# Ledger of designs, part 86: designed miniproteins, single chains, continued (5)

Each design is a single chain, and the fold is of that chain. pLDDT is the mean over its residues in the fold that is shown.

## One batch from the design tools (miniprotein)

Design m18983
Fold by ESMFold2-Fast:
Structure m18983 (fold): chain A 58 residues (1-58)
Amino acid sequence: LSDAEIENARKVARELTPEQVAAILEAAGYPEQAKRVRELGDDKEGIAEVVEEAMRAA
């Protein structure tokens, strides 16, 4: 994964709702990260960090 791909994913995560981000992560095979996103709610930066973590784990 490139830094540009991770940064783009973080930007997309900030534009989407927490539920949309969680649904995408769950469909991609990251149910633990999806649950954490739902718990964070309006914490856009926290959600972006979870997305980066999931991408780095893939």
Scores: mean pLDDT 78

Design m18984
Fold by ESMFold2-Fast:
Structure m18984 (fold): chain A 92 residues (1-92)
Amino acid sequence: SPQILEIKEILDSILKEVNPALFTQATADDLNELAVTAYLTGFVPPLSETQIAKLKTIVAESSSVEDLKRKLTEEGERLSVEVLKDAVLKAV
């Protein structure tokens, strides 16, 4: 999927910038799984500046690939709730 490849490139770039220790530990398969996890949890390109900032924060705060996957899933759930809340407020 072109969108999964785009997320993989974004995650690779962010890992190198904000968590190079985690980047060094991550395998190519780990990056593929992280990109799929991000996509399935609502990080669908094109990503907004807010979504990129959230990814940078999550990556910076992660201690392992497994921790990063968990945090991505949790943030995806929170982002979905925030989008619904914003839509309701705009409808009133």
Scores: mean pLDDT 78

Design m18985
Fold by ESMFold2-Fast:
Structure m18985 (fold): chain A 55 residues (1-55)
Amino acid sequence: MEPSLEELKAAVDRVEAEESPAAALAILRQGIRDFAHDPEKVAFLEARLAELEAA
């Protein structure tokens, strides 16, 4: 089942809080591939990936 944009945001925030930044980066990179057909999800994932890589 494909998550909504809000569910995707919540999942990324949870991984950052509960696992590690490296795990969050891996999920963001995989999400860009998995959701390539959804421009809103890709835009969110790319923006968040850029923020984490800059940190």
Scores: mean pLDDT 78

Design m18986
Fold by ESMFold2-Fast:
Structure m18986 (fold): chain A 74 residues (1-74)
Amino acid sequence: MKVAGFVAVTGPDREKSVEIAKRLIAKHGGTLRSEERVGNAVVLYFDVPEDQVDALEKDLLERLGGHLAGIGQL
């Protein structure tokens, strides 16, 4: 089963952070659904296999760290 989630990225290297987030979503078998800009953040909405949620969250935290404005399940 797939789980709907979001990740919000911010900071001066925002475009690079978005690219990294998209690659990590794809690496864990996820599909990007939409990309929205809100203020200084970019929010990526995606679906990911339920069994990959924890691994994706860990990779996002390790690779993006302080560039994450938010992450969660919808």
Scores: mean pLDDT 82

Design m18987
Fold by ESMFold2-Fast:
Structure m18987 (fold): chain A 83 residues (1-83)
Amino acid sequence: LSRETLQRLLDFVGRRVDETEQLSPEVRRQIQELLEQARKALEEGDLETAYRLIQEAIELLASSLSPEEQLALAREVQRLVAE
């Protein structure tokens, strides 16, 4: 994956976290920590670590969503990665 794709994924997940009011404070904090670690990895050029951390953040976010919302999230992530 390109740095640009990972930056778009990072920005997308961050926005979705902000928009998802039903996230518990604990889960929100965990996702924000993963996104911060991913941002640092991306700045250091470690694209594989950045991608892994973003994927972990997405999985944690998905765990707080309905099945329909999870499917919609997965489709948007695949669209961004396929670009």
Scores: mean pLDDT 84

Design m18988
Fold by ESMFold2-Fast:
Structure m18988 (fold): chain A 89 residues (1-89)
Amino acid sequence: TLVIKADANGNLSEEGKEAFAKLLAAEEATLELVITVPKSELDEVLEGAAQYPAYFEKNGWEVLSQEISHTVSGDETEVRLTLDLRRKP
């Protein structure tokens, strides 16, 4: 499993950049995209996250499964998108 964490502006953590490098070298990967935002931004982030499967399909990946969840903690929400990916033949 490769975990990519991003801030509210879409900037990747250092661990997220390493996970992208591993993804590029992989034939199959489980990718977790994690974004922490204020509750007021939840709907916007969910709409943005819904675009990622199509992006990967366009770029030579088959999306085997997709799951999206969110967890509320005080005034913040953690949105997690999990994708099971395989390289197209």
Scores: mean pLDDT 74

Design m18989
Fold by ESMFold2-Fast:
Structure m18989 (fold): chain A 61 residues (1-61)
Amino acid sequence: MENMVKAAEEEAKDVTDEEILRQFIETARKMGEALAAGDYESAEKLFNQIQELLGKANVTL
């Protein structure tokens, strides 16, 4: 797919099951968008948010 962000958004909409999972998917999508834009500062911040969400699920990256 040429637009990976669009695919990630579509998947997130299909899986609106648990709020934490939805926030994780949204944040991962935004991180990918920031990386594609060359905004590494925003990508790092979003990656930290992903780690926090995974921490709530007792998962370590």
Scores: mean pLDDT 66

Design m18990
Fold by ESMFold2-Fast:
Structure m18990 (fold): chain A 93 residues (1-93)
Amino acid sequence: MEEIYKLAVEMAEAIEREDFDKVRELINKLKELGVEIKTEGDMPERDRLVLEGAVVMHAAYQAYKDGKGEARAEAVSPETRQRGRVEAKIEKK
């Protein structure tokens, strides 16, 4: 759980820096560690990565505290007006 939370924090910092290559790398690492991420909608990749990052951070914080976490969010791309929805689930094994 600490490893997932640390990667989620690093991902949030990468989003703040607009380092989207690093965000993509960190999301893939989180998925390898068993973080379930479900994304729906046709948002541009940049906006999708920001939304995924926010949802994963919330789920990771809950999992760090309680051993499991779940989060959901919806957003609209400011440039394209396309909608996205992301769900994340994390469970301690």
Scores: mean pLDDT 82

Design m18991
Fold by ESMFold2-Fast:
Structure m18991 (fold): chain A 73 residues (1-73)
Amino acid sequence: HMEEELKKKREEARKEAIDLEVTTNPSLSKEQLEAERKERDEALKKITEMGINNENFDEAAKLADELLRRLRR
């Protein structure tokens, strides 16, 4: 009940933070920005689908952290 709402808010906040970071970094070409956005959207979808299983959720969270680190480069 409450956990589902918190997870949804966390994912929405994460998407907004990523979008803001992409807007602030104009060094990437438009094609690269669109490709990274698609990769993040696909990763978020997989995380949301895998989130049904508590055991998979931890691995999905680690994967998201790794993707964020790659984006910072």
Scores: mean pLDDT 62

Design m18992
Fold by ESMFold2-Fast:
Structure m18992 (fold): chain A 87 residues (1-87)
Amino acid sequence: SMKKELEQKAVSLLSAAAINAAGTWTNVKLAKTEEDREAARRDGEAAKENADKAVKLAEEASPELGKQMEEMKKKLEEKVEEALKSL
């Protein structure tokens, strides 16, 4: 069904966002060059974009799922911003 397809896409995008967030954190800790810092910023932006898309699809599938995804997005964005402040 359309709702299940939206739910699956939302979960997939949130998973991608979590991977990008982990990449941001790792790249910040290992950053020694300007290229490393740029890679961390790119991962951070990808995390935010994927999380935003996940929330939008989740809201279309279910208001309850949308709210849950929005809470996870906020926590993920906070972690990304905290990591990037260490650059």
Scores: mean pLDDT 86

Design m18993
Fold by ESMFold2-Fast:
Structure m18993 (fold): chain A 56 residues (1-56)
Amino acid sequence: KEAFLRELSERSGTSVANIRRALTSGNPVIIAIAVRELSEASGVSKAEITALARSL
C-alpha cells in the first residue's frame, strides 16, 4: 500500500502526506473529489484509488 501511495504521488505530483490526508478525511465529498483529481492527474482508475482509500 505504501508503494502504491508513492507511485500515485509520483504520477500525480501530489505528496504522499496530502494524498493520505484527503483519502482518510472521513468526508465522502472530499474523498470523491480527491479520487477524481488523483485519477485525472495520474491516469490511475478511480476504482483502484477508491480501493486504496478503503484500505487506509
Scores: mean pLDDT 80

Design m18994
Fold by ESMFold2-Fast:
Structure m18994 (fold): chain A 99 residues (1-99)
Amino acid sequence: SIMKSFEEVKDESVKAAKENIDKAAEAVKKGDISSAASYMSSAMILLSIAEMGGAKKEEVEELLGRIADVNDALSQQPSLSEEQRELSRQISERYRERS
């Protein structure tokens, strides 16, 4: 049924968002900032899909907080440009306000 397909896309998007957040956090710890940024971009898109698909408020808020945490860590990375650090800081602040 159409309803089951939407639930599957939602559940898969939540799972993929979590996996990409975990990979981004690990990449930050390793100093692999390029991979961290790529995983974080994927996580943000996947969370948006999950939210549009009707993911639970509590689950969305948890993942918003985790995205904020990773972007906060990215904002403190000296290997990033000032513009990139500022963007990560703004993303962290916006996502934390919704968490």
Scores: mean pLDDT 86

Design m18995
Fold by ESMFold2-Fast:
Structure m18995 (fold): chain A 93 residues (1-93)
Amino acid sequence: SMEELEEEVKKIADKVGLTEEQRKSLIAFLKTLELSNNKVDEATKLSIRQLSRKERAALAYLLKKLFGLSDEEVAEILGVTPEEVREAIKEIE
């Protein structure tokens, strides 16, 4: 639900130390992915590469937690390796 998504994003944002604006951006991105059946165009992939390490770690965690994506699927969305996804998630857990 919208409420569950916003609550989970807030918990991770607080844990990782994201700003309010970064939290809002993550919520908007996750909603866009939900509506697009997890399809990401090249412009969106480039935008993701501009995210800070903390933002990418939070996004990787949320994609696995809320959307049930594999490390490989998250890696494709973020434009990184599956190993980098696993390392980022370990830092949050």
Scores: mean pLDDT 78

Design m18996
Fold by ESMFold2-Fast:
Structure m18996 (fold): chain A 64 residues (1-64)
Amino acid sequence: MSPEQKKQLALDLAQQALASTPGAEAATVEVRVDGDEVTVTISHPDPDVARAAAARFQELLAAA
């Protein structure tokens, strides 16, 4: 899989996680691809919302 395809998949899953998490409208998503590694950072003023969105992202990633 190309770096662009990995980044797109990570973005799609992150957006799906935010859409599935109540209150995540103010969340910020940053995706970085460094060789074979993909790093996704989800930030929100409420740490409970950020944690819930990150957990949802991990569930979606494991199911993909």
Scores: mean pLDDT 77

Design m18997
Fold by ESMFold2-Fast:
Structure m18997 (fold): chain A 94 residues (1-94)
Amino acid sequence: SLLDEAIARMEEVVREALERMEEIAREGIKNKEPLEVVEKRLDEVEREMLNRLAAIWAEVAPQLSPEERAELEARRLALLTEAGRRMREIKEKV
């Protein structure tokens, strides 16, 4: 369904962003990069993730019923909450 595909797309966006942030943090630590440079790169990945999630919402939400939109919003908020927790953990490592 369109709802299930949108949820899967959002989950993939979050997964890719978290993997990229962990890669950036790991390489930053390994190479002893300045904290400000690593933080800027992490913030750019977070911004791109948020923009991609907003784009999926803007594309799909108008095509859904009110009930399906509520489900998509609930799943989006749950993904953002978990991503936020994981991103904080990654940032604390640098």
Scores: mean pLDDT 88

Design m18998
Fold by ESMFold2-Fast:
Structure m18998 (fold): chain A 81 residues (1-81)
Amino acid sequence: MQAAFDLLRRRFEEILGEPLDEDMLKKIKELAKHFTESEVRQLSLSQLSLLVGLMLSKSPVQEILDFFRRLLEEERRRRRE
């Protein structure tokens, strides 16, 4: 959990170019409960920027969780060669 949280925070701060606010930190803590560091590393910066867009638009946590799961499933399908 801690490793996934730290990775998500660093990646999102890199995409935004600024520190995350308390709302974003709460959403990232919730994401870190459901995903491992290795799953977070499977997503590209462009895919993570889509998640940042959802957080900026104040989307519900469940919508962000569902979108993250969809991105991971699409990434897994793409890696099937």
Scores: mean pLDDT 78

Design m18999
Fold by ESMFold2-Fast:
Structure m18999 (fold): chain A 94 residues (1-94)
Amino acid sequence: SKEQEFKEAVELIKKLLDAIKKVNPNATKEDVIQFFDDTELNKALELSEEEKEYLAELILKYKDDPEKLAEELKKNNPELYKKLYEVLKSSLSD
């Protein structure tokens, strides 16, 4: 169901946020972008520079609220939301 897919997306986003915090609990926007480059997440997502900036800003805004990050991303950029879900599902839950 769409509700179940959203719950799975929130869990995957939580894992992403936890991974970023484990590397740097005080990450800046630049640190988050570097994390995308270091993990090749930017390449897997085919992120434009604008999309990298947008996603990094959302991660900083909602670093302790994966559900709100998922809600805002789904509402404002549903294509990026779907792509992030697919990539995180394949990368974080084999």
Scores: mean pLDDT 82

Design m19000
Fold by ESMFold2-Fast:
Structure m19000 (fold): chain A 100 residues (1-100)
Amino acid sequence: MEKELKEKREKEAEELEALAEQFEGMAKALREEAEKNPEVKELLLKAAEEAERAARYYREAAELLKEGGKEEEVKKKIEEAQEEAERANELMKEINEAKE
């Protein structure tokens, strides 16, 4: 049971780390786009900041899973990451509408 639980947590941590890497890449792309598009720079930077926060919370959740942290703490970090990811997505929608 303990070995199975550890393997499950390690797999979930890897999935959360992959999500963190995705949002880190998105944030970098958004910051580069902000330098090219001064008219929407503030919105792009805001979206990058939200993506960076999402990535950080996903990495924190992955770390807690690897260290055998409490289920409640892991869930809270994932929820915080999802909220920041949703805000980034909303800002991206506004940016796309503003560019056209």
Scores: mean pLDDT 82

Design m19001
Fold by ESMFold2-Fast:
Structure m19001 (fold): chain A 85 residues (1-85)
Amino acid sequence: MKEEKLKTLEELAEKLGLPKELVELLREYIETGDREAVLERARKNFSPIQVKVLETLMDLFEEEEFDVEKALERIKEEHLKFVEE
């Protein structure tokens, strides 16, 4: 389960051009499940829009079925700023 989430995160980060620090926060969330701790750290270091992207990704990683294509489509729909095509 965690391995699949981490692989999806790596592929999504590459396709969306996510900052390494944001990817590390998502990795921490996948490992700990502590949404509040991760979001508190994100709010100190990232813009409000980047925090919203993080929240959306965290929600997607809570889905029963998740993959990079499904996550990418949802991010494109909600946060076009992070997808240049």
Scores: mean pLDDT 69

Design m19002
Fold by ESMFold2-Fast:
Structure m19002 (fold): chain A 58 residues (1-58)
Amino acid sequence: DDEALREFGRAIAAGDFDSAREAAKGIKDPSMRRVLARYLRERYPDDPRARELADSLL
């Protein structure tokens, strides 16, 4: 999870939602997935890529 979370953060910072989606597959903790989904919805409410990624985390 640590490596996947690090890769996820780097991809989001770069605006690379495709790489973020691949990194998210390594994040197995349901609590962490819910936190990240909420973060994406709050920080990028109008970005459909961010919404799709958030939905894939749940």
Scores: mean pLDDT 81

Design m19003
Fold by ESMFold2-Fast:
Order: structure tokens, then sequence, then C-alpha cells
Structure m19003 (fold): chain A 74 residues (1-74)
């Protein structure tokens, strides 16, 4: 579940994930945020990216999809 995934990260990283799920990403910051999420998630990168896609709100699906595509290309 999302709660189980968030419990694997420190409080600051978990908060950043919750903000991303709720608000999406600024287009100007997608590359920076993709690099940051990959660095935070480390070996759990694919699980984090899948959770962003699964739990992101409909209005943020485009920005989340763009970030996930950039992150997977790293």
Amino acid sequence: SLADLLARFDEASALELRIAIRYGFSPEKIEEQAKRFVAIAGEHAEEVLAALEAHGGAEHRDSIAQLVAVARGL
C-alpha cells in the first residue's frame, strides 16, 4: 500500500512523496525532481515511480507521467 511504501522512507522524503502525489510537478522542475526522487529512492526507485503513477490525482497525471519517463531514462 502507499502507507507501507512511505513507511520505508524518512519523514522528509515521505512528505516530499505525499506532496508530489497531491500537487504534481512544475514543468520547469521535472528533470530536477526526477533526479532527486531517483536519488532518494535508491534501490526502490521503480517502486516509488510506480506508486506516483498509481496514486497521483487525475489532474496531475501528465506531470507525474513526464517525471516518471525522465526518471526511467536516467
Scores: mean pLDDT 73

Design m19004
Fold by ESMFold2-Fast:
Structure m19004 (fold): chain A 112 residues (1-112)
Amino acid sequence: MSMLEQRLDALMAEMRALIDQMFASTDPAARAALYAQFVAVLERMLGMLHLASLTDEKEVAIKLAKYAIAQLEALKKEIAERAPDDPWAKRVIAAIDTTIAGIEQLIKEVEA
């Protein structure tokens, strides 16, 4: 496993921990703070993938980006199944969808 894949897996673990804390909380203010932290982790992931696109071979950067999309799609599905009617789950899924779209755009730019 590459160091970048290890860093990505660490960010995924951090996101899962934040989701677990959010679903364990009934406090709207705590949930809002956890959502903000979750979005910050998504932004760090996208920034890492952008950096990889500039510093690594194109094939490596594309493979890492596709791996990230697969991990985010799996997390999105797990959240939807765990809490389908939770408005915070819907906000988290929307943030994941926005990040996936950003990664897909990055792949297109690198492949061009």
Scores: mean pLDDT 86

Design m19005
Fold by ESMFold2-Fast:
Structure m19005 (fold): chain A 96 residues (1-96)
Amino acid sequence: SKAIELLKKIDELAEKAKKEKKYDEYREEVLKLVLEFTGNKRDPADLSDAEIALLQAEANAAMARALAEQSDDEAFRKEFEENLPAVEERVAELRA
């Protein structure tokens, strides 16, 4: 799944950011991955905070759904299944 691949890349970037303490670089690289995943070809500098929030929420919803459907870890699957309605509600609010 592309959503699981996105999650894995974000997790790898998060671990690198924790080790190197480069959180601004982490935020920029995560945004680029989200843009690639959503098929958005716009320059990150041209995006409003609201547009960035919506794209991140849509990526998070896709990742949460993929984990709920495909995770071998029951505790992780249950957590994402329980959180999915709130993540989907956030996407709906940002689209309004």
Scores: mean pLDDT 75

Design m19006
Fold by ESMFold2-Fast:
Structure m19006 (fold): chain A 68 residues (1-68)
Amino acid sequence: MFTAEVYVDGKKVGTVSGARSRAEAARAGVNLGLDSIKDTPGTHEITVVITDSDGRTTTLTLPVKVPA
């Protein structure tokens, strides 16, 4: 199984657990990050650190602009 640790602007905002694929973990992590900034205008960076069952990590970084 896959887990995802979600960061916005370097601050941890949540964790996704029990994903069945890296793509599922990435999708859930990005959605969690987007939800955390929906009411915060400005430019943000969402970082999703995905860990597989063997402890290997994959990092996804997404720049996002929330309009005022």
Scores: mean pLDDT 83

Design m19007
Fold by ESMFold2-Fast:
Structure m19007 (fold): chain A 70 residues (1-70)
Amino acid sequence: SEEEREKRIEGIAESIVNLYLVALDMEREIRGEPLLSEEERQALKEKYLPIFKENVRKHFDLAEELRKLA
């Protein structure tokens, strides 16, 4: 269903955002910078989650088009 598709897109997007936050913290630690605060983490999630949801959705749409050609 479309509802199930959107839930999966959201879950994938959340996983991607969380992975990038972990990677950013690792890079900051290597540079001797403080780790992301909870406020910075929340602000990044609010900013980037909608962007990644849209990107994941576009990849699903492309995969469906490619499947029709196979």
Scores: mean pLDDT 84

Design m19008
Fold by ESMFold2-Fast:
Order: structure tokens, then sequence, then C-alpha cells
Structure m19008 (fold): chain A 80 residues (1-80)
């Protein structure tokens, strides 16, 4: 379904962000609290996507994608 295709694309973005967060924590342990917070927020987005796929809720997928974009911006600020 279109919802599943969008979910798969979002999961790929989440996986990339999780790898970047792991790399940041390894390179700068002082950023670990911020990394843990962003990882927790990614977990919420993963749950929203899972529910959105199960219920075929396009609006929930849209909200999850918007939240992911905000977290990606926070990650870029963390790298600065």
Amino acid sequence: SDVQQRADAIYSRIQQMEQQLADIAAQDPSLRPQVIQLQAELGVIEMMIHIGVKTNDKSLIDKAEARLQQLEQQLQQLKA
C-alpha cells in the first residue's frame, strides 16, 4: 500500500539517524544525554508509523514524518 511504501522510506531515514546518533555518542560521550533523548523521540515516531501502517492512517504517517524532520534538524544542530 502507499502507506507501507511511505513507512518503509521513513524507517530507512530512522535507521540512518540512529547510526548517526551512535557515531556522535562514540565520538563525544559528553553528548550522550542529548543522544538518548533523540533516540527516545525516534522510538515514539517508530510507534506512530507502526500504528499508522496497521490502521492505514495516512494522517498519522504525515505527523510522524513531520516529527522526524524536526528531529533531523535537531541532529544537525547537535553536530554543529
Scores: mean pLDDT 88

Design m19009
Fold by ESMFold2-Fast:
Order: C-alpha cells, then sequence, then structure tokens
Structure m19009 (fold): chain A 80 residues (1-80)
C-alpha cells in the first residue's frame, strides 16, 4: 500500500537524519506519534508498531540504540 511504503520511507529517512545528527531522538518520537495518530483509524496494526517504537525510543540510552530501534521498526513494517 502507498501509506505503508510512504511510512517505511519516512522511518528510514528519520533513521538517516538521526545517524547524521540533524535531528534529535525527541523529534523522531514526535514524528512517529504523529504518524501513528493519523493512521490509527484506517491502519491500526501500522499505528501500533509506530507507537511501540516511539515508546522504546523514550527508554533508549544512546543514539546507537535509537537507530537499532528504528531499523527493527522498518523490518517489522516490511512484514505487514
Amino acid sequence: SEDLENTINQVEFLAKQLEKGTISIEQVITALRTMARLFEPEYPELAKLLREAARRLEQAKSKEEAIEILRELVKRLREL
């Protein structure tokens, strides 16, 4: 689906920007929560994965851990 493909592309973009240091973990969390809210009515499973990733990012202790969380999210989204 276009929404799933666009979401995967956005998450990959966020991971790349976080790796480059151009955005913060907090900005990534906000982006994921915004996407989850928008998709909740039509795509509850997609929204659930985005919310889970955002929650895990709140507990991340390093930038490396945050990037791993986003890479795992991309993998799980590709399985939808």
Scores: mean pLDDT 88

Design m19010
Fold by ESMFold2-Fast:
Structure m19010 (fold): chain A 87 residues (1-87)
Amino acid sequence: SEAAQQAAAAAEQQRAKAMFQQTLEFIERLRTTPEEEFVKELMEKGGLDREEAREIVEQLRRDAEEVEARLPEIQARLEAGDIEEFE
């Protein structure tokens, strides 16, 4: 039905905005938290050794820098009504 399609579209947009906010909070945490704290967290919760944890943190920081560079584009698309899903 038409009403069901409208409700689904609204729910999708709300989820996209919630995921975007979570992504912003994660990037901020990556920028403000010392590397050693993330390494310890990954070792404690992920069962990783120190070398593996350090490599993952370094990769996450590189990925975060790329995402942060694209945040204005992502936000503009979201504000324009484009639906974007983040995992």
Scores: mean pLDDT 74

Design m19011
Fold by ESMFold2-Fast:
Structure m19011 (fold): chain A 71 residues (1-71)
Amino acid sequence: SPATITIRVTAESRAAQLAALRDTTEYLRSQPGLLSLEVEGNTITATFADEASAREVAATLSKSPALEVTL
């Protein structure tokens, strides 16, 4: 079943927020099973073909202190 990850970029400066958005979207686009990717402000919404892939990606992104990840 498809699963959606919501990622909120948390950084004090706008430059740091833009860098984190860029790096995170580049990482997500490289992942197998990505069905859709949407960016709105400081929020990234990524949908994956299966929940296991989404959970693995969410776990990896959750290691970054600049990101708040919800699955």
Scores: mean pLDDT 87

Design m19012
Fold by ESMFold2-Fast:
Structure m19012 (fold): chain A 90 residues (1-90)
Amino acid sequence: GPSAEEEVTRIVEEVAREHGLELLDLRITPNSITIVVRGDRKRLGAFEEDLVLRLARSPKVQFVPPVTITVKELSPGVYEIRIDGIKLLP
């Protein structure tokens, strides 16, 4: 089956596309996901909610509290979303 990294990448790409956001960068560690997207700020909330639900349903991802989601605007229309408190499963 797919690796945890491959499955997370696919989920992020699909959810970004579904919410009209352009995926610019994706960095995956064993304990965190950092996503850089371009698009309308008002799309971010729905994107984050859908992403968390899709990740929580994955057999390759476990949430380990405390789970934090941090959003930073890097430049106009470009946002970094960081999710901490995850564990990627083998």
Scores: mean pLDDT 89

Design m19013
Fold by ESMFold2-Fast:
Structure m19013 (fold): chain A 65 residues (1-65)
Amino acid sequence: MELDVELLEAMARMAKWTHGLKDVEVRDGVVRITLSEENLEETRKMAEIIKEAGKRLGVEVEILE
């Protein structure tokens, strides 16, 4: 649903600010998170947390390196 995608996008953008994710983009209802090369381990953990939240909301999350 559009509202659930918007909520998850907002969470991912907040994580970009607080945890340094490299990029966050939404395309065709999919939230795409790009990990930071400088903080790969930390950004991967945050991206996985967001992906798990996405599973509960019925929103697909792609993690990119």
Scores: mean pLDDT 79

Design m19014
Fold by ESMFold2-Fast:
Structure m19014 (fold): chain A 92 residues (1-92)
Amino acid sequence: MLVKVKATGQDIYIGKDEESREKAREKAKEEGGIAILMPKSAGPKAMAEAVYTEAKKAGNVIEDVEIEGEIPEEEAKATLEALKKAKEKTKA
C-alpha cells in the first residue's frame, strides 16, 4: 500500500510494507517529494501523524490524498479519515 499526499510544497509518499516503502522512495526521488517509511505494524493514525509531522516541518499544507494498491476497505477508510484530520491541521 502506497499513500500519496499532495501538498503545496513537496508531495509526500508513505509506505508501510517492504514493497510500498521502496515505491515511496522511488516516487519521492523521481518527483522531488518526501518519502516516509513506516513499519508494517503502523496503523492509520501513526501514518497520519508521520505525514502531518513532515508536512509541518516543511511548511507544507496538505491538499489531497491518494491510495495506490489493494488494501482492505476498512484500512483504506481509516487511513483516509486520519489523513483528512492531518489535512485540517496543516491548513494555512
Scores: mean pLDDT 74

Design m19015
Fold by ESMFold2-Fast:
Structure m19015 (fold): chain A 80 residues (1-80)
Amino acid sequence: MKDLEHAIELFEAQGEYWRSKGDYRKAAESYMMAAGLYRFMGQNERAAEFLRRAADMYDQDGDFDSSDRYRRFADMILQS
């Protein structure tokens, strides 16, 4: 559905915007939304990419527990 592709593009753009502003938590949340939509579409490689981007943002925010969790989740998705 083109509507889902458009939503993903908006979340990716929002993630880059918040990252450029140094708001790493909001950047992570935006990348998580994109990852969720890619996973819903069965695009696990793209979902894992955005989970890793979110994990990088959580790391920058000092949220190491969330960073570790989402890196492991990305790896699990790619193994399935």
Scores: mean pLDDT 86

Design m19016
Fold by ESMFold2-Fast:
Order: C-alpha cells, then sequence, then structure tokens
Structure m19016 (fold): chain A 59 residues (1-59)
C-alpha cells in the first residue's frame, strides 16, 4: 500500500541518520550526546518498523 511506501521512505531516512551518527561516534567515541541521539534515532526506527508490521498484518 501507499502507507507502506511512505514508512519505507521514512525508515530509509532514519537509517541514513543512524549511519551518520555512527560515523560521528567512531570519530568521537566519548561523546555522550551523540550516543544519546543515536539511541533516540534507533527508538524512532523501532516505532516505524512496528507501525509497518502492524499495517502489513491488517492487510
Amino acid sequence: SSDLQALDDRIAQVDARIAELQAQLQAQPDDRQLRLELEVQEGIRAILVGVRRYLQQRS
């Protein structure tokens, strides 16, 4: 459905941001703010994946 495409696009955007934050953390491994931002983005990703699974189950 169009809803699944929109969620896939949002997940891709979050994945790109996670990759950027991971690269920054490799350069600054002791940066607690970057670690917190990474955890927040991973949480957002989990919510989006959950919504996507819910929509698939509802047909």
Scores: mean pLDDT 86

Design m19017
Fold by ESMFold2-Fast:
Structure m19017 (fold): chain A 83 residues (1-83)
Amino acid sequence: DLEAELERARRILELGLLKQQYVPASPRLRELQVLLGGYATALKTNGLSEEELADRLAAADGVDRATELAIARAAARLPDVEV
């Protein structure tokens, strides 16, 4: 389940950021952590809501909006720390 995997990746990334240390993750979780970091940066840099970011990405790449929204929501829950 993508949403469950995104939430797990977000929690591991959040722990790493808060603890100032690397947290080992599977290759799949590492890939999701990179995605979450990118989305978090995009949300902060562009001042977009989760829904606005999901709408723009779905329109650009033809990806399912629900998938983009799930990633954006997970990224928005990261702590207020530069990734």
Scores: mean pLDDT 65

